# Designed miniproteins, single chains, continued (5), part 40

Each design is a single chain, and the fold is of that chain. pLDDT is the mean over its residues in the fold that is shown.

## One batch from the design tools (miniprotein)

Design m17373
Fold by ESMFold2-Fast:
Structure m17373 (fold): chain A 96 residues (1-96)
Amino acid sequence: MYSSKTGTTLIVEEGEVKVTVLSGKASLTKKDGTSTELSPGESAIAKKGDSITPLVDGTVIKLTATEDTKLLKINADGSTETISLKKGESMTITLE
């Protein structure tokens, strides 16, 4: 259960997003359970059912939507928020 061991979890609910690590380290886990570690400057594509978790507290990532995308963010305190990005939009998120 990876979600119970990390402070923040991002889940791709719809669409596709390019994840780029700006600082720290993140894990991209596909819905089939395969995972890839991302270091600063590295990027990977996350699709519906995939999740992104920090391996280092305070990890900063940039999300760039390659399609109209919805993400569920589960914060360390258990609160949730939905992030909506239109194709071509980007945002920076800190994962704790």
Scores: mean pLDDT 81

Design m17374
Fold by ESMFold2-Fast:
Structure m17374 (fold): chain A 96 residues (1-96)
Amino acid sequence: GKYPSDEELNQLVRPGPALAALLARRGETREELTLGEVLGLLSELAIDQNLLDPNNPNIVNLSGTPLGELLGVDSVDLNDVTGIAERILRHATVLP
């Protein structure tokens, strides 16, 4: 599957307001965190909300969810974590 590199996962980002609101649901209020930490927190949100497809464990069903509204998609494929990360980064400032 497509997965971000260790360098990409260690990239510091500043979440925008919509992403920060989702992270706050997991108790994360830091202004700056790594892309890997953001991915982990959103993965925990998807599991907590029972969004994993029961017929295909690689598919996350996002239709009608706040996460789906943020990412602009009805579903994501866990075999394409790089594509998920690219959508998340539209809602964050990448730090130098």
Scores: mean pLDDT 85

Design m17375
Fold by ESMFold2-Fast:
Structure m17375 (fold): chain A 53 residues (1-53)
Amino acid sequence: SPQDKLIAQNRRSAELLREQAEYYKSQGNELMATFLQAVASSTEYVVERILKS
């Protein structure tokens, strides 16, 4: 379903954002790492809200 596709896409996006956050953290860019972690958490929140609907 379109909902299942959206869930799968958002889960993959959250994973990529966490990988990017780890990269920036390794480069000493704590601000960017924190921002990307926040975006990943927001993406995960959307997935949880869809699953509970």
Scores: mean pLDDT 84

Design m17376
Fold by ESMFold2-Fast:
Structure m17376 (fold): chain A 68 residues (1-68)
Amino acid sequence: SHALEQEMLRLVTETLDRLATASPEEQAALLAELGRRLDEVVARMPAEEQATWRAAVARALATLREHA
């Protein structure tokens, strides 16, 4: 669903804004929270799209952790 894709993008961009001023401990907590919230959005997607979106989420979180 396009609306769910936009919700995921919004969650990522909001988290990026918060990461810019966060301490290392706060960064870890923010990334963990982002992961949980993204999993909730993916769970609401059609079953045949969920595997693709889980892979995209895992890649995005790995990238954010590398730069945090």
Scores: mean pLDDT 83

Design m17377
Fold by ESMFold2-Fast:
Structure m17377 (fold): chain A 65 residues (1-65)
Amino acid sequence: SALVENMVAGVRALLLSLKDTLSDEEMQEGVNYLLGVLSRVWSPEEYAELKARLEAAFAEILAER
């Protein structure tokens, strides 16, 4: 889905820009909040794909921190 691809790219770029400013806990809270909001408006299939891809991207960013 183009919506999933665009959202993953945008959130990943945002997390990378904030990684040196926010704690791991603050970034995790932000990601959890965003996913909670999007779960109410996106289809279950697109939400599941988005969640899995964002969790993978976030884990990758934290591993390199």
Scores: mean pLDDT 79

Design m17378
Fold by ESMFold2-Fast:
Structure m17378 (fold): chain A 81 residues (1-81)
Amino acid sequence: LPSVDEVVARLLTLSDEGRRALLRELVAAMRAAGHSLDEIEAYLLGLYIRGAEHLDPARFARFAAALTEVAAEELARIQAE
């Protein structure tokens, strides 16, 4: 997996749709690699914390909204399977 810093930096260069697509791709890659729900949740939390450290409030709000929505969707889907 790419580092949390690398992923946050990449997310900042993407459109809203590109951010959501990258986050879904990362979750799918973690699942394919056999990571547990707890491990995926911890990784996404790491992205959230690093975003909070590096972004101004307005940009962080948009980043956090995309991350929280994708995390909720993907974690719910994994639990339902």
Scores: mean pLDDT 78

Design m17379
Fold by ESMFold2-Fast:
Structure m17379 (fold): chain A 98 residues (1-98)
Amino acid sequence: SAEEKAKELLERLRKAVENFDLEEFEKVAEEIVELVVKLLKDDPTLLEKYLEKLVDILVKLREAIENKDLETGEEYLEELEALIKEVLEKAKNIPEIK
């Protein structure tokens, strides 16, 4: 379900970037942050590291949308997709201790 949710959110984010839809972008960005927090909650150091990287990419994506810069938007979207894939892989290695 986490991988399916990530795929859904990344697809919505891609459409928001392509359409310069700032309102949809903000909604999807919030859900992506919530997903990353949920996946890495049991490793606070790893969560802090990936959350900091995620916020940096999301700020740059927001600026690209505001400037209607599709080329820059697609570049940071690719960075975000790579980051989310890495988060999903790292989450599999975190032991579920309550």
Scores: mean pLDDT 84

Design m17380
Fold by ESMFold2-Fast:
Structure m17380 (fold): chain A 72 residues (1-72)
Amino acid sequence: SHSAHIAEAVARSKAVKEEAMKLMKQGKYDEAYDKMVSGMTAVELSLGTPEDEARKTAEESAKKLLEEMKKK
């Protein structure tokens, strides 16, 4: 169902963010950014988001997470 598909996407998004946050805590900011962009792009594509929009959304999410973690 659509609801189950959304739940799966939310779970994947959470896992990607948790992995990126672990990398950021280790000072691996470039690896964390790449993990967020690739992971979140895949999640957005699975939800039917067009490729260009999916990548842009993923990059914006990655930048926000990076800024939040740097402000600690």
Scores: mean pLDDT 81

Design m17381
Fold by ESMFold2-Fast:
Structure m17381 (fold): chain A 83 residues (1-83)
Amino acid sequence: MKEALAQMKEQAVSLLRSLGLDEVADLVGKALDALAEGNLEKAREYVSQARKKVEEADLSPEARAAALEAIRAVEELIELAER
């Protein structure tokens, strides 16, 4: 479980950094780390901050959609962990 989250963190951070969103990548990484530790409240805080930064960023519609899809995947993992 923790290994799978670490791999997902690496992939999500790499994608977001390729879009020039280094701070968003850091926040998504922290959200996945919090999720791996079972801290769902912190995971939600970090992913919410990441989403806001993507929405505020001057990105092409395609780049914004790709970044938001990565964030949505993390949001779905948090929701599944709450079940």
Scores: mean pLDDT 79

Design m17382
Fold by ESMFold2-Fast:
Structure m17382 (fold): chain A 95 residues (1-95)
Amino acid sequence: MEEKRREEAKKLLELISDPDPAVAKEAALKALDLESEEDRVAAVEAAGRHPDRAVRLAALEKAAKLESGRVRRAAFEAADTLPEADRERVRRAAE
């Protein structure tokens, strides 16, 4: 059971670094649905470093809406590296 969850999480986290924005975005959004807060934080950090703006925004906006304070904090920290308009968009998602 634990090994299966770790394998699924590892595959999703690896796909977040895919150069195809569509693949990376889907992987990031799925990784944010994982049960482990550690996996969700890792997904936020990986997606926040992606070169594509749509991947970063989709992941950070979803993370900002989650009930986990740890995941929301990671989303805001990642958003601080973004342009002002994108940072405001992530903050607004948390409302």
Scores: mean pLDDT 80

Design m17383
Fold by ESMFold2-Fast:
Structure m17383 (fold): chain A 92 residues (1-92)
Amino acid sequence: SLTEEVIALLEEVRERVLAAITDPEVREEVERLTKRLIETIRANPDDVDLIISVLLAYASEIQELAKRGLLPEELARELIGRLTAKANELAA
């Protein structure tokens, strides 16, 4: 399903972000945010506009982590690209 595909993407992004971050407080922040976004999608599985908003919100958070120097810029660009590509696909 679309919901399962998007959740799988969010979990893959989470794993790649966590692999790059050693700060336990930042790791905990990422884990909490990702869990909350997944729970939001699970509660509203047919709300495509909400799913798009979640993808873009996660991309924004990854951009902020890169801006703070906590993620390599190249990794952040790749992950943001994947999230925004999925959002654009759903908006079409």
Scores: mean pLDDT 89

Design m17384
Fold by ESMFold2-Fast:
Structure m17384 (fold): chain A 83 residues (1-83)
Amino acid sequence: MVEEIEALGEEIIEMARKIENEKEFSEVMARMSALMILGSLSEEAKKVALEKVARTLEVMYEKTGDESLREEAKRLREELKKL
């Protein structure tokens, strides 16, 4: 459901803001992967999931400085514009 994906996405973004170690980073990555799988079930779910994953990657980039996370977020936002 779109509402459930929205809520899960917000929870993952909150987790990303609190990252202090590699274990927490890995947990956020795993949850983003699960969110993307849920987003593959419908067009509306995909749109919400892509937005939440892009925002999560942006927050993780702010925490880690890993440029690959910023580039991936940019790519997902470009994909979102096509929907």
Scores: mean pLDDT 81

Design m17385
Fold by ESMFold2-Fast:
Structure m17385 (fold): chain A 65 residues (1-65)
Amino acid sequence: TAALRARAEARLASLETVIESLKEMIARAKEQGASQDKIEELEEQLKVAERATAEARARAEAAIA
């Protein structure tokens, strides 16, 4: 239904906003000379978020077929 599609799109947009925020945090951490451990932690969180977004997208696509 149109409502289910709109909800899926809103969720994907929310996940993409999280990815954008994490990328900004990584950029600031590098600029501020943060520890390697802190940068790696943020990069790991980014990878998890990107994977979750890809899986959510694939699931949404499959569900509307």
Scores: mean pLDDT 79

Design m17386
Fold by ESMFold2-Fast:
Structure m17386 (fold): chain A 99 residues (1-99)
Amino acid sequence: DVEELEERLREAIEQRRWREVAELILEAARRENTPAARSAALAAEVTLALPELTPEQVETALRALREGVPMSEAARIAGVPEAPEAALEAIRAALAAAE
């Protein structure tokens, strides 16, 4: 139920459990099937696949890519210069899905 999902998300945010926040966003996004929801789902999947990346780092990388920064430089700006190429591709796919 949406109300139960919202409550769990609120608690996870308050406790700064960013991995759980990503899992809950992915669950919510799979139910909506909008471009924004698909973008959020892809960003959450990248966050879950790379435990070293926080949702804030993913969002920072997406913002840099949207501004036309190359993937390698976007990774540096997000604080993840050693991020796997597959992760950067997933982040870029999430940005493309939002457009």
Scores: mean pLDDT 64

Design m17387
Fold by ESMFold2-Fast:
Structure m17387 (fold): chain A 84 residues (1-84)
Amino acid sequence: LLPRADELVREAERLLEEAEEARRKGDYQTAVGHYVSAVSLLRQALRLLKEDPSAPEERIREVEERLRRAEELLEEELALLKAA
């Protein structure tokens, strides 16, 4: 079994890929939905990693960086959706 935090990160990465595909097709509403879900999963993964005293600081930083990037992408898509 994969650690739960790693499962959440993988699912978030899949959702980010689906969001980018939706954005590429001009489906900004679908892209926003996938970005929101990805951000939620990354926040859950980060919480689990911070609760685990054996989690490497490097791994926590990697997930924090992925979360920051996902939040930035979400803000960009929300701006595009509001401008439409």
Scores: mean pLDDT 82

Design m17388
Fold by ESMFold2-Fast:
Structure m17388 (fold): chain A 98 residues (1-98)
Amino acid sequence: SLEEEFDRIYERALEKVEADLRARYPHMTPEELQALLDRARAAIEKYRPLVEKLYKEGKITPEQAENILRAVGLAAALEPEEYGDDLVKEFLRLIEKQ
């Protein structure tokens, strides 16, 4: 089902965010890495319903859905700014209206 397909996309996005953070910061402490991962997960969970809706409506591909969730997670982990959050929401709204 599309629901099961999106669950796999979501899980892959989380795994890739963790792998990317570990690769970029191999000497980071476990505590510092966990703080980044917690921020990334919170942002991905916040935007999951919007990305899932776009995916189920056929407006984005599986690869695009995964990449959007990854980008949101990494942005929240590395550059946590309210402006970035608003930009992501606006980008998703523009896709939804197409």
Scores: mean pLDDT 78

Design m17389
Fold by ESMFold2-Fast:
Structure m17389 (fold): chain A 58 residues (1-58)
Amino acid sequence: PPLSTKEQITLNMLRIVQSSEQMVLDRMKAKGHPLAAEVEAALAETQATIAALEAKGA
């Protein structure tokens, strides 16, 4: 089914979250931070949710 207005808003918000997670991950990797892997996992989860919503809209 096509994306609802609420799903489109959620998708746009998740894209902002993805950008923020990427910035944090890049900084953590530059410093060799031990929690970088956990942020990377969170980013992957955000990306998977975005992909699922985009698939509903196609």
Scores: mean pLDDT 83

Design m17390
Fold by ESMFold2-Fast:
Order: structure tokens, then C-alpha cells, then sequence
Structure m17390 (fold): chain A 62 residues (1-62)
């Protein structure tokens, strides 16, 4: 199951990268810069939350 999540995450990232290139051609890069900073923080927060949840589930299974 985690493999499917990683694959989907990569596909989403690739599609976002393609969309970012299209927006760059349309001169939307300034807006993207602000969003990128926010997204990076959200991604890090989500990853930390997932790691904590995984540890809790492992402890519960023990």
C-alpha cells in the first residue's frame, strides 16, 4: 500500500511540475514562488504527522 502512495505522490509531483512549467510560460511564476514556500511547510508538517501515526500504529500492533 505504501508503494501505491509513493507512486501517486511522484505522479502528482510530475504533473505539478508540468503545470508549473506551463504557468512559467504564462508569467505566473511570481504567484508560484509564494505558494511554493507555503506548500513546502505543509508537506513537511504532513510527513511528520504520518511518521508519528505510523509509530503509534506499530506500537499498537505490538
Amino acid sequence: MWEERLRRARETLERLEAAEEADAAGDSSVLDASIEGGVARIVLAVERTIERQRKEKELEKL
Scores: mean pLDDT 63

Design m17391
Fold by ESMFold2-Fast:
Formats: sequence, structure tokens, C-alpha cells
Structure m17391 (fold): chain A 77 residues (1-77)
Amino acid sequence: MTLRFDEIVDLIEAGDYESARQLLTDYLMKQYGLPKEDATHISEQAVAMAKQQDSRAAARRAIGDVFGELLPQILNK
């Protein structure tokens, strides 16, 4: 299942933060095999950072930055 960050950004712009968080959580669990708690934590941080951005490009970058910082920490446990 291919996740498109554009769909996540669309949900954030619509104010549907719960659906955005849920899609990211499901993606992380399926793509990387993360436990639900870790996937939920990364998803919440990514949505929170994306909410603070003024543009779609910046929001997508914020999601990518959160993944780049947190995924290596969890996968190397």
C-alpha cells in the first residue's frame, strides 16, 4: 500500500487531524513493522509539526523530517 503525503497534507488542511494521524500510524505499522504505540507517537509528532507549517511543501517536509529523526531510533532498538 503506497502512502501519498499529499493525502495527509489534504487532511491536515481540512482540519481532519485524527484521520491524518490514523493513516500515518497504519502506514508505519505496515511499512516498517512498528508497534502501535511507536507508530502512534511518530504520527502524532508528524501531524503536530505539519500543522505549524504555512505551505503544503513545508508540511510534507515536516512529516519527512519527523520520520527521519524518530524512525532510526525505534528501528535500532
Scores: mean pLDDT 78

Design m17392
Fold by ESMFold2-Fast:
Structure m17392 (fold): chain A 65 residues (1-65)
Amino acid sequence: MDAAVEELKRELARRGFAVSDAEARANVEHAGIRTPEEAREFVEKVVRMKEAGLEAARAIAEELA
């Protein structure tokens, strides 16, 4: 668990996201992450989802403009 929390924080920091220990731990617990490898996969999915969400928001704004 602690290794997964540290890896989650490290991967998020590489992507330009700062999170607290409490936030990282909550994410690990909520997602059932047990290993640093699973933490890396989770960050990749979350970043991709956030990027897709931003693009969707931009498309909606353009349609409503």
Scores: mean pLDDT 72

Design m17393
Fold by ESMFold2-Fast:
Structure m17393 (fold): chain A 72 residues (1-72)
Amino acid sequence: SAGSTRGAAGGHEAAKESTDPEAKKLAEEGARLGASGASPEEVARLLEQAAKKSTDPKAKESALAGVKAALA
């Protein structure tokens, strides 16, 4: 769905900007699932976790933007 695809974009950006290994893995998983057509809710859950674990402001913002995009 469009929501999952938009969420995937946020996940890719969050993974690129993240210096925290755990946050990076969660963002990458969210992006992967979004690209493969997983539910927007699954993508949002992973990106929300990535945002919570991220200490980088850009990564956190990208992950949260991905959550909002997936659930819109």
Scores: mean pLDDT 80

Design m17394
Fold by ESMFold2-Fast:
Structure m17394 (fold): chain A 72 residues (1-72)
Amino acid sequence: MVVEEQPWRPVGAAAPAESNPAADVEQTALPRTAEGDRAVLTVTYPDGTIRVHELRGVGGDRIEAAVTTIYP
């Protein structure tokens, strides 16, 4: 059994399809993710591998994700 953990990372890591974020667009039109909002998804694969996906709100409409993979 081997456990591999990935550090918390922003979800949707900026894909700079554009050189500038839309600076003139109101970003307040989207609902904010509150600090402390959390979700956990556990996926078990038929080979015995287990992946735990954790999501958290870190304020300012940002979400971070961490993944723990447990190998058989």
Scores: mean pLDDT 58

Design m17395
Fold by ESMFold2-Fast:
Structure m17395 (fold): chain A 77 residues (1-77)
Amino acid sequence: SKDEIEKLLKEMKKKVEEGKLTTEDLINTIDRIIDLMKKAGVPEERIGILEIIRAITKTFKLKPEDAIRLVEKVLEQ
């Protein structure tokens, strides 16, 4: 649900502020958000954008703050 996604994002932001968020934690959280969106029946096109963000984050090791911001923008649409 949206509430579960919001909780995951809040927890990740807290870990970023504490300097404790790893790339692996970030990727795992994006995977959980994708799974929740699939179960909620979100269109494949929106899920595809999150998959691209996941791939870019993993491949180029994006800053956690930047990756979280991109995920939030997709969820705001």
Scores: mean pLDDT 79

Design m17396
Fold by ESMFold2-Fast:
Structure m17396 (fold): chain A 73 residues (1-73)
Amino acid sequence: SEQAQRDEAGRQTAQDIEQFLAANPQLSASLKERFRALAARLLEPNLSDEQWQALAAELAALAKEAYDEILRR
């Protein structure tokens, strides 16, 4: 079902976030906190398509901030 696919995608994305944070310990505490908060929201059951779209946009914004921090020598 579409819901089962979204639940699986959310779980996989949350795992990917935790793996990314473990690989990038240099990231700021505030960024790590925001990524973990997003991961927790991705694990919520019954996310609507609109909620999923909003979370995807938030992830993209956080990824950009993380990329900028990683490039800051």
Scores: mean pLDDT 83

Design m17397
Fold by ESMFold2-Fast:
Structure m17397 (fold): chain A 80 residues (1-80)
Amino acid sequence: MEERLRALEAAAKAAADAGDYERAAALLEEAARFIREHLEEVAELLRRQGAEGDTRALAERAAERARALAEQLRALAAAA
């Protein structure tokens, strides 16, 4: 679980750093889908890492943020 999410995050960052916003957006969308498909596991991971409050809501918010960022990066790619 953790390894997959970290790999997707690292790959998305590397793509963005290289100016490949379309690839970064695709990787973030994949991360958002993965979080949504594994909400309970991600929520439990966040709880183990010391996150306070509703960890399911935090996981859902993380997926929403990744999707929103992917949309922004796609807009940047289209403008370039």
Scores: mean pLDDT 80

Design m17398
Fold by ESMFold2-Fast:
Structure m17398 (fold): chain A 66 residues (1-66)
Amino acid sequence: HMEEIRRLAENLPEVPEEEQRAALKKLSDALINNQPPPSPEDLAVAYRLIEKMAAGGRAGAAELAR
């Protein structure tokens, strides 16, 4: 559930940006290829990166465009 993923993201220790991007890539790949979603942990990391991008503005948008 989305609420659970959000809670996991809030309780995660500091995760390097490389791991955050890798988790986001796994999520996007799963969506594009109509595969089952990645693990809740990967989803939580991806969610954390998305929140950071939303708060940080254009820098996050530029990363998603690549």
Scores: mean pLDDT 66

Design m17399
Fold by ESMFold2-Fast:
Structure m17399 (fold): chain A 62 residues (1-62)
Amino acid sequence: TVEELRREAERYREMSEAFEKGAQAAKNAGDTQTATAMQNLADEYRSKAEELERKADELERS
């Protein structure tokens, strides 16, 4: 359902934000490997959230 898609998108956005914050903290600590890994996860979850939101929008639009 549209509601389920939006809830899952929100969850993925929250995960993306958490990983972005983690990546920034790792970068500030000089841990480049962890920063890169966390940034990649943040990008992946953001993309998943955007796709789910797009699907939800399509279902709500006529």
Scores: mean pLDDT 85

Design m17400
Fold by ESMFold2-Fast:
Structure m17400 (fold): chain A 72 residues (1-72)
Amino acid sequence: SLSDKIRAELERAGASQKEIDLAVQAAELYEKSKELKEKGDRKGAIQYRHQSYSLISQLSFESQKLVMKILS
């Protein structure tokens, strides 16, 4: 899963447990956003995407770069 990939990559990069937990939560929100978009729930998709990006913005720039590359 995206969450497992993000966890493994951040652990390899030496990120803190707090950053790993935030990034994994962001990945789960991002996947929910994609599901809602496919189901035609545009409002829900936008809301979950914004929540995901809000969590990513709390990470260090190095962790943000890594997470954003994986989510692309």
Scores: mean pLDDT 87

Design m17401
Fold by ESMFold2-Fast:
Structure m17401 (fold): chain A 79 residues (1-79)
Amino acid sequence: SEKEKEKLEKLLKEIEKLMDEKGLPPELRKRTLEEAKKSIHNAESFKTLLTRNTGSVEELARTVQELIDGIEEQEKREK
């Protein structure tokens, strides 16, 4: 629906801003957006993770990569 599309677009913009503010590397930022844009659920998960992380950039990068890997594994099991 259009309402769901607007919600996803807002989440993606928030994720981009959070990744920029926290200094994530460009390659990881690109992968995060590719996974987040697949669903509102993925986007909300990334936003929550980025918002709640109070650790180092290295710890954040690892946690973001773990979420990406988890999403990719789940997709592989479903199809």
Scores: mean pLDDT 81

Design m17402
Fold by ESMFold2-Fast:
Structure m17402 (fold): chain A 95 residues (1-95)
Amino acid sequence: SHMEAGREGAVTLIRIAALEASIAYLYDQIKKTDNVEEIKKLLEEMKRDHEELQALAAEYRARFPDDTAGHAHLDAVVERSEKLIEEAEKILKEK
């Protein structure tokens, strides 16, 4: 039971880390282009990755309610990804 839960938690955290890396990569691509249509497409991809990341974070919190360190880590990850989306939206607005 504990070993199975730990394995499932580790897989969820790996998926969240991959989504955070994807959002950061997409944001970096937005900074490198002046093409409005490309920025819109990349921003839509960031928003989809962020929605999936939030869903996985909620799943992890529900599965491991007593993992205070894990919850703090997830709060920081969600906040970082939200900030990148806000910055990407500002870039699009200035075009």
Scores: mean pLDDT 89

Design m17403
Fold by ESMFold2-Fast:
Structure m17403 (fold): chain A 69 residues (1-69)
Amino acid sequence: MPSLGELVEEAKTLSTDEIVQRTIEFLRENGQDDLARFVERYVKENPDITQDQAVNLFRGLYSHVLMEQ
């Protein structure tokens, strides 16, 4: 598995929408369907989120999922 640092560096080359989509896919792959649904709603309600905000969202959720397992 790539490290969190490698994933963050990759995310810097992606658009905000791609970072969000990868976050949702990561959550679903790890059985976190409720969190994936939350992210989908959050983005729909906040369509003006920045790339930095999307990267921070991914970092936080990735860390949370690893701590729960």
Scores: mean pLDDT 76

Design m17404
Fold by ESMFold2-Fast:
Structure m17404 (fold): chain A 68 residues (1-68)
Amino acid sequence: MPSLVELLTELARLMETASPEQQQRILDFLREYVERLQGTLGLSPEEQRRVVAEIAEEMRRLIKELRE
């Protein structure tokens, strides 16, 4: 299963060839990602890991959708 770093690298590669609409979608996702991570700063390490796992799954779905 790809790590979060590998997924971010794949999104960066997709950004290079993406349409303006796809680029905006990637940027919107990254904004939500940062906000969700900031929301975890007061949580336990266990809850932080769960949020990161949820973000990773959403990122995998976005990559799949952008690839068709």
Scores: mean pLDDT 79

Design m17405
Fold by ESMFold2-Fast:
Structure m17405 (fold): chain A 72 residues (1-72)
Amino acid sequence: ITPAEVAELVAHAEEYLALARAERPRLPEEAALTERLLRLAVELAPTLSYAEIAEIVNKMAREAIEARRAAA
């Protein structure tokens, strides 16, 4: 993938984080999770396409949220 594609993925992740903060700004664990997923996406960038990285990040974020909801 290109640096431009990585930057676009980062922008999308930042937008998602902004929405999460707007809904519940006092939930630091969700913000931390989003940042970890973003870092993972950047780390995978040399080996995977932008689309594959975005899919993995979205899947992991969704699974983590579902797991926490099930545990509550």
Scores: mean pLDDT 57

Design m17406
Fold by ESMFold2-Fast:
Structure m17406 (fold): chain A 64 residues (1-64)
Amino acid sequence: SMEENERFYREFLEQLKSEGLSDTSAERGAVAAQVIAREHGLEYAESKRPQIVANARSIDAIEA
C-alpha cells in the first residue's frame, strides 16, 4: 500500500544515511529497495534489509 511503501522508503533512507552514505546515494539505495519490494513484496525486502544496505554501498562505489 502507499502508506507501507512510504514508510519502507523512509526507513531505508534513514538507515542508509546512518551508514554514512551521501544524500544522493541514500536516495538511490532507498529507491532500489522500494523496487525490490514492488517485485518481490515488502516481506521479502524487509528480510533483506542488511543485504540491501550492503548492496547500496556497492552500487554507490560502482556508479562513481
Scores: mean pLDDT 75

Design m17407
Fold by ESMFold2-Fast:
Structure m17407 (fold): chain A 69 residues (1-69)
Amino acid sequence: EEYLKIVKEVFEEAGLSPDERFLEGVANVIKEVKKEGKKDTPNYRALKAAAEKLGIPVEVIDKAIEKAL
């Protein structure tokens, strides 16, 4: 929940409004990164693939992860 708020703020600052499912996916990756201590997880790779198809810069996802940690 707290991570989702950070994700929304970062994406709004970047001028992006993807759907809630995508934003929730980013929040879930943040939880995994915090637990595992690494960013390269299967869910992170899936988010990168989805971002590429949607035209969302991966750097915005990475910024949200860094800001939340």
Scores: mean pLDDT 80

Design m17408
Fold by ESMFold2-Fast:
Structure m17408 (fold): chain A 100 residues (1-100)
Amino acid sequence: GPGIEGLETVIDFLEKYSKDEITVGVLQLGLAVAKTVNAEPSISVLRLALEELKKVIEENPDIPKEEQIKALEGLLKAAEAAGDEELAKEVRKLLEEIKK
């Protein structure tokens, strides 16, 4: 589903740029569970993904804006699919800030 595809995009970005192997591993486990039960990723997994994305983007300002936008758009797609309007709003705000 759209949330699984969105979270896969986020994990691909974090595997490339994150130094937090434990957090990436937890997100990979959350993705595997979602795929196994054929459901959208849990809201707690998506919120963990947002916190790690914020950290990685803040610590690595030289990451191409296009890659940052793609990862955040993936997370937005997953948040909307999960029905977490607060998470979706936070991700939209970050997208607006990066696109400036």
Scores: mean pLDDT 88

Design m17409
Fold by ESMFold2-Fast:
Structure m17409 (fold): chain A 61 residues (1-61)
Amino acid sequence: MKSVGEAIGAAIGTAMETEGSDEERLKKATQTLLDYGVPKEEAERIAKAAVELGRLAREID
C-alpha cells in the first residue's frame, strides 16, 4: 500500500457511489480499504467515517 490517504479517498468515493443502504455502503467501503491493504479493524473504522461523510454529502442539498 502506497498511502493510507489514497485508501481513505477510495473508500469515501465507494461509499458515495454505492446505491442501497448504509450497511451496503459500509461493506463496500470496508472491502475497498481491505483491497488497499488496510488492516480489518482500521478498515472498519475508516469505512464507518466514509459512510457518514457520504451520507452528509447526499443529505445536504
Scores: mean pLDDT 75

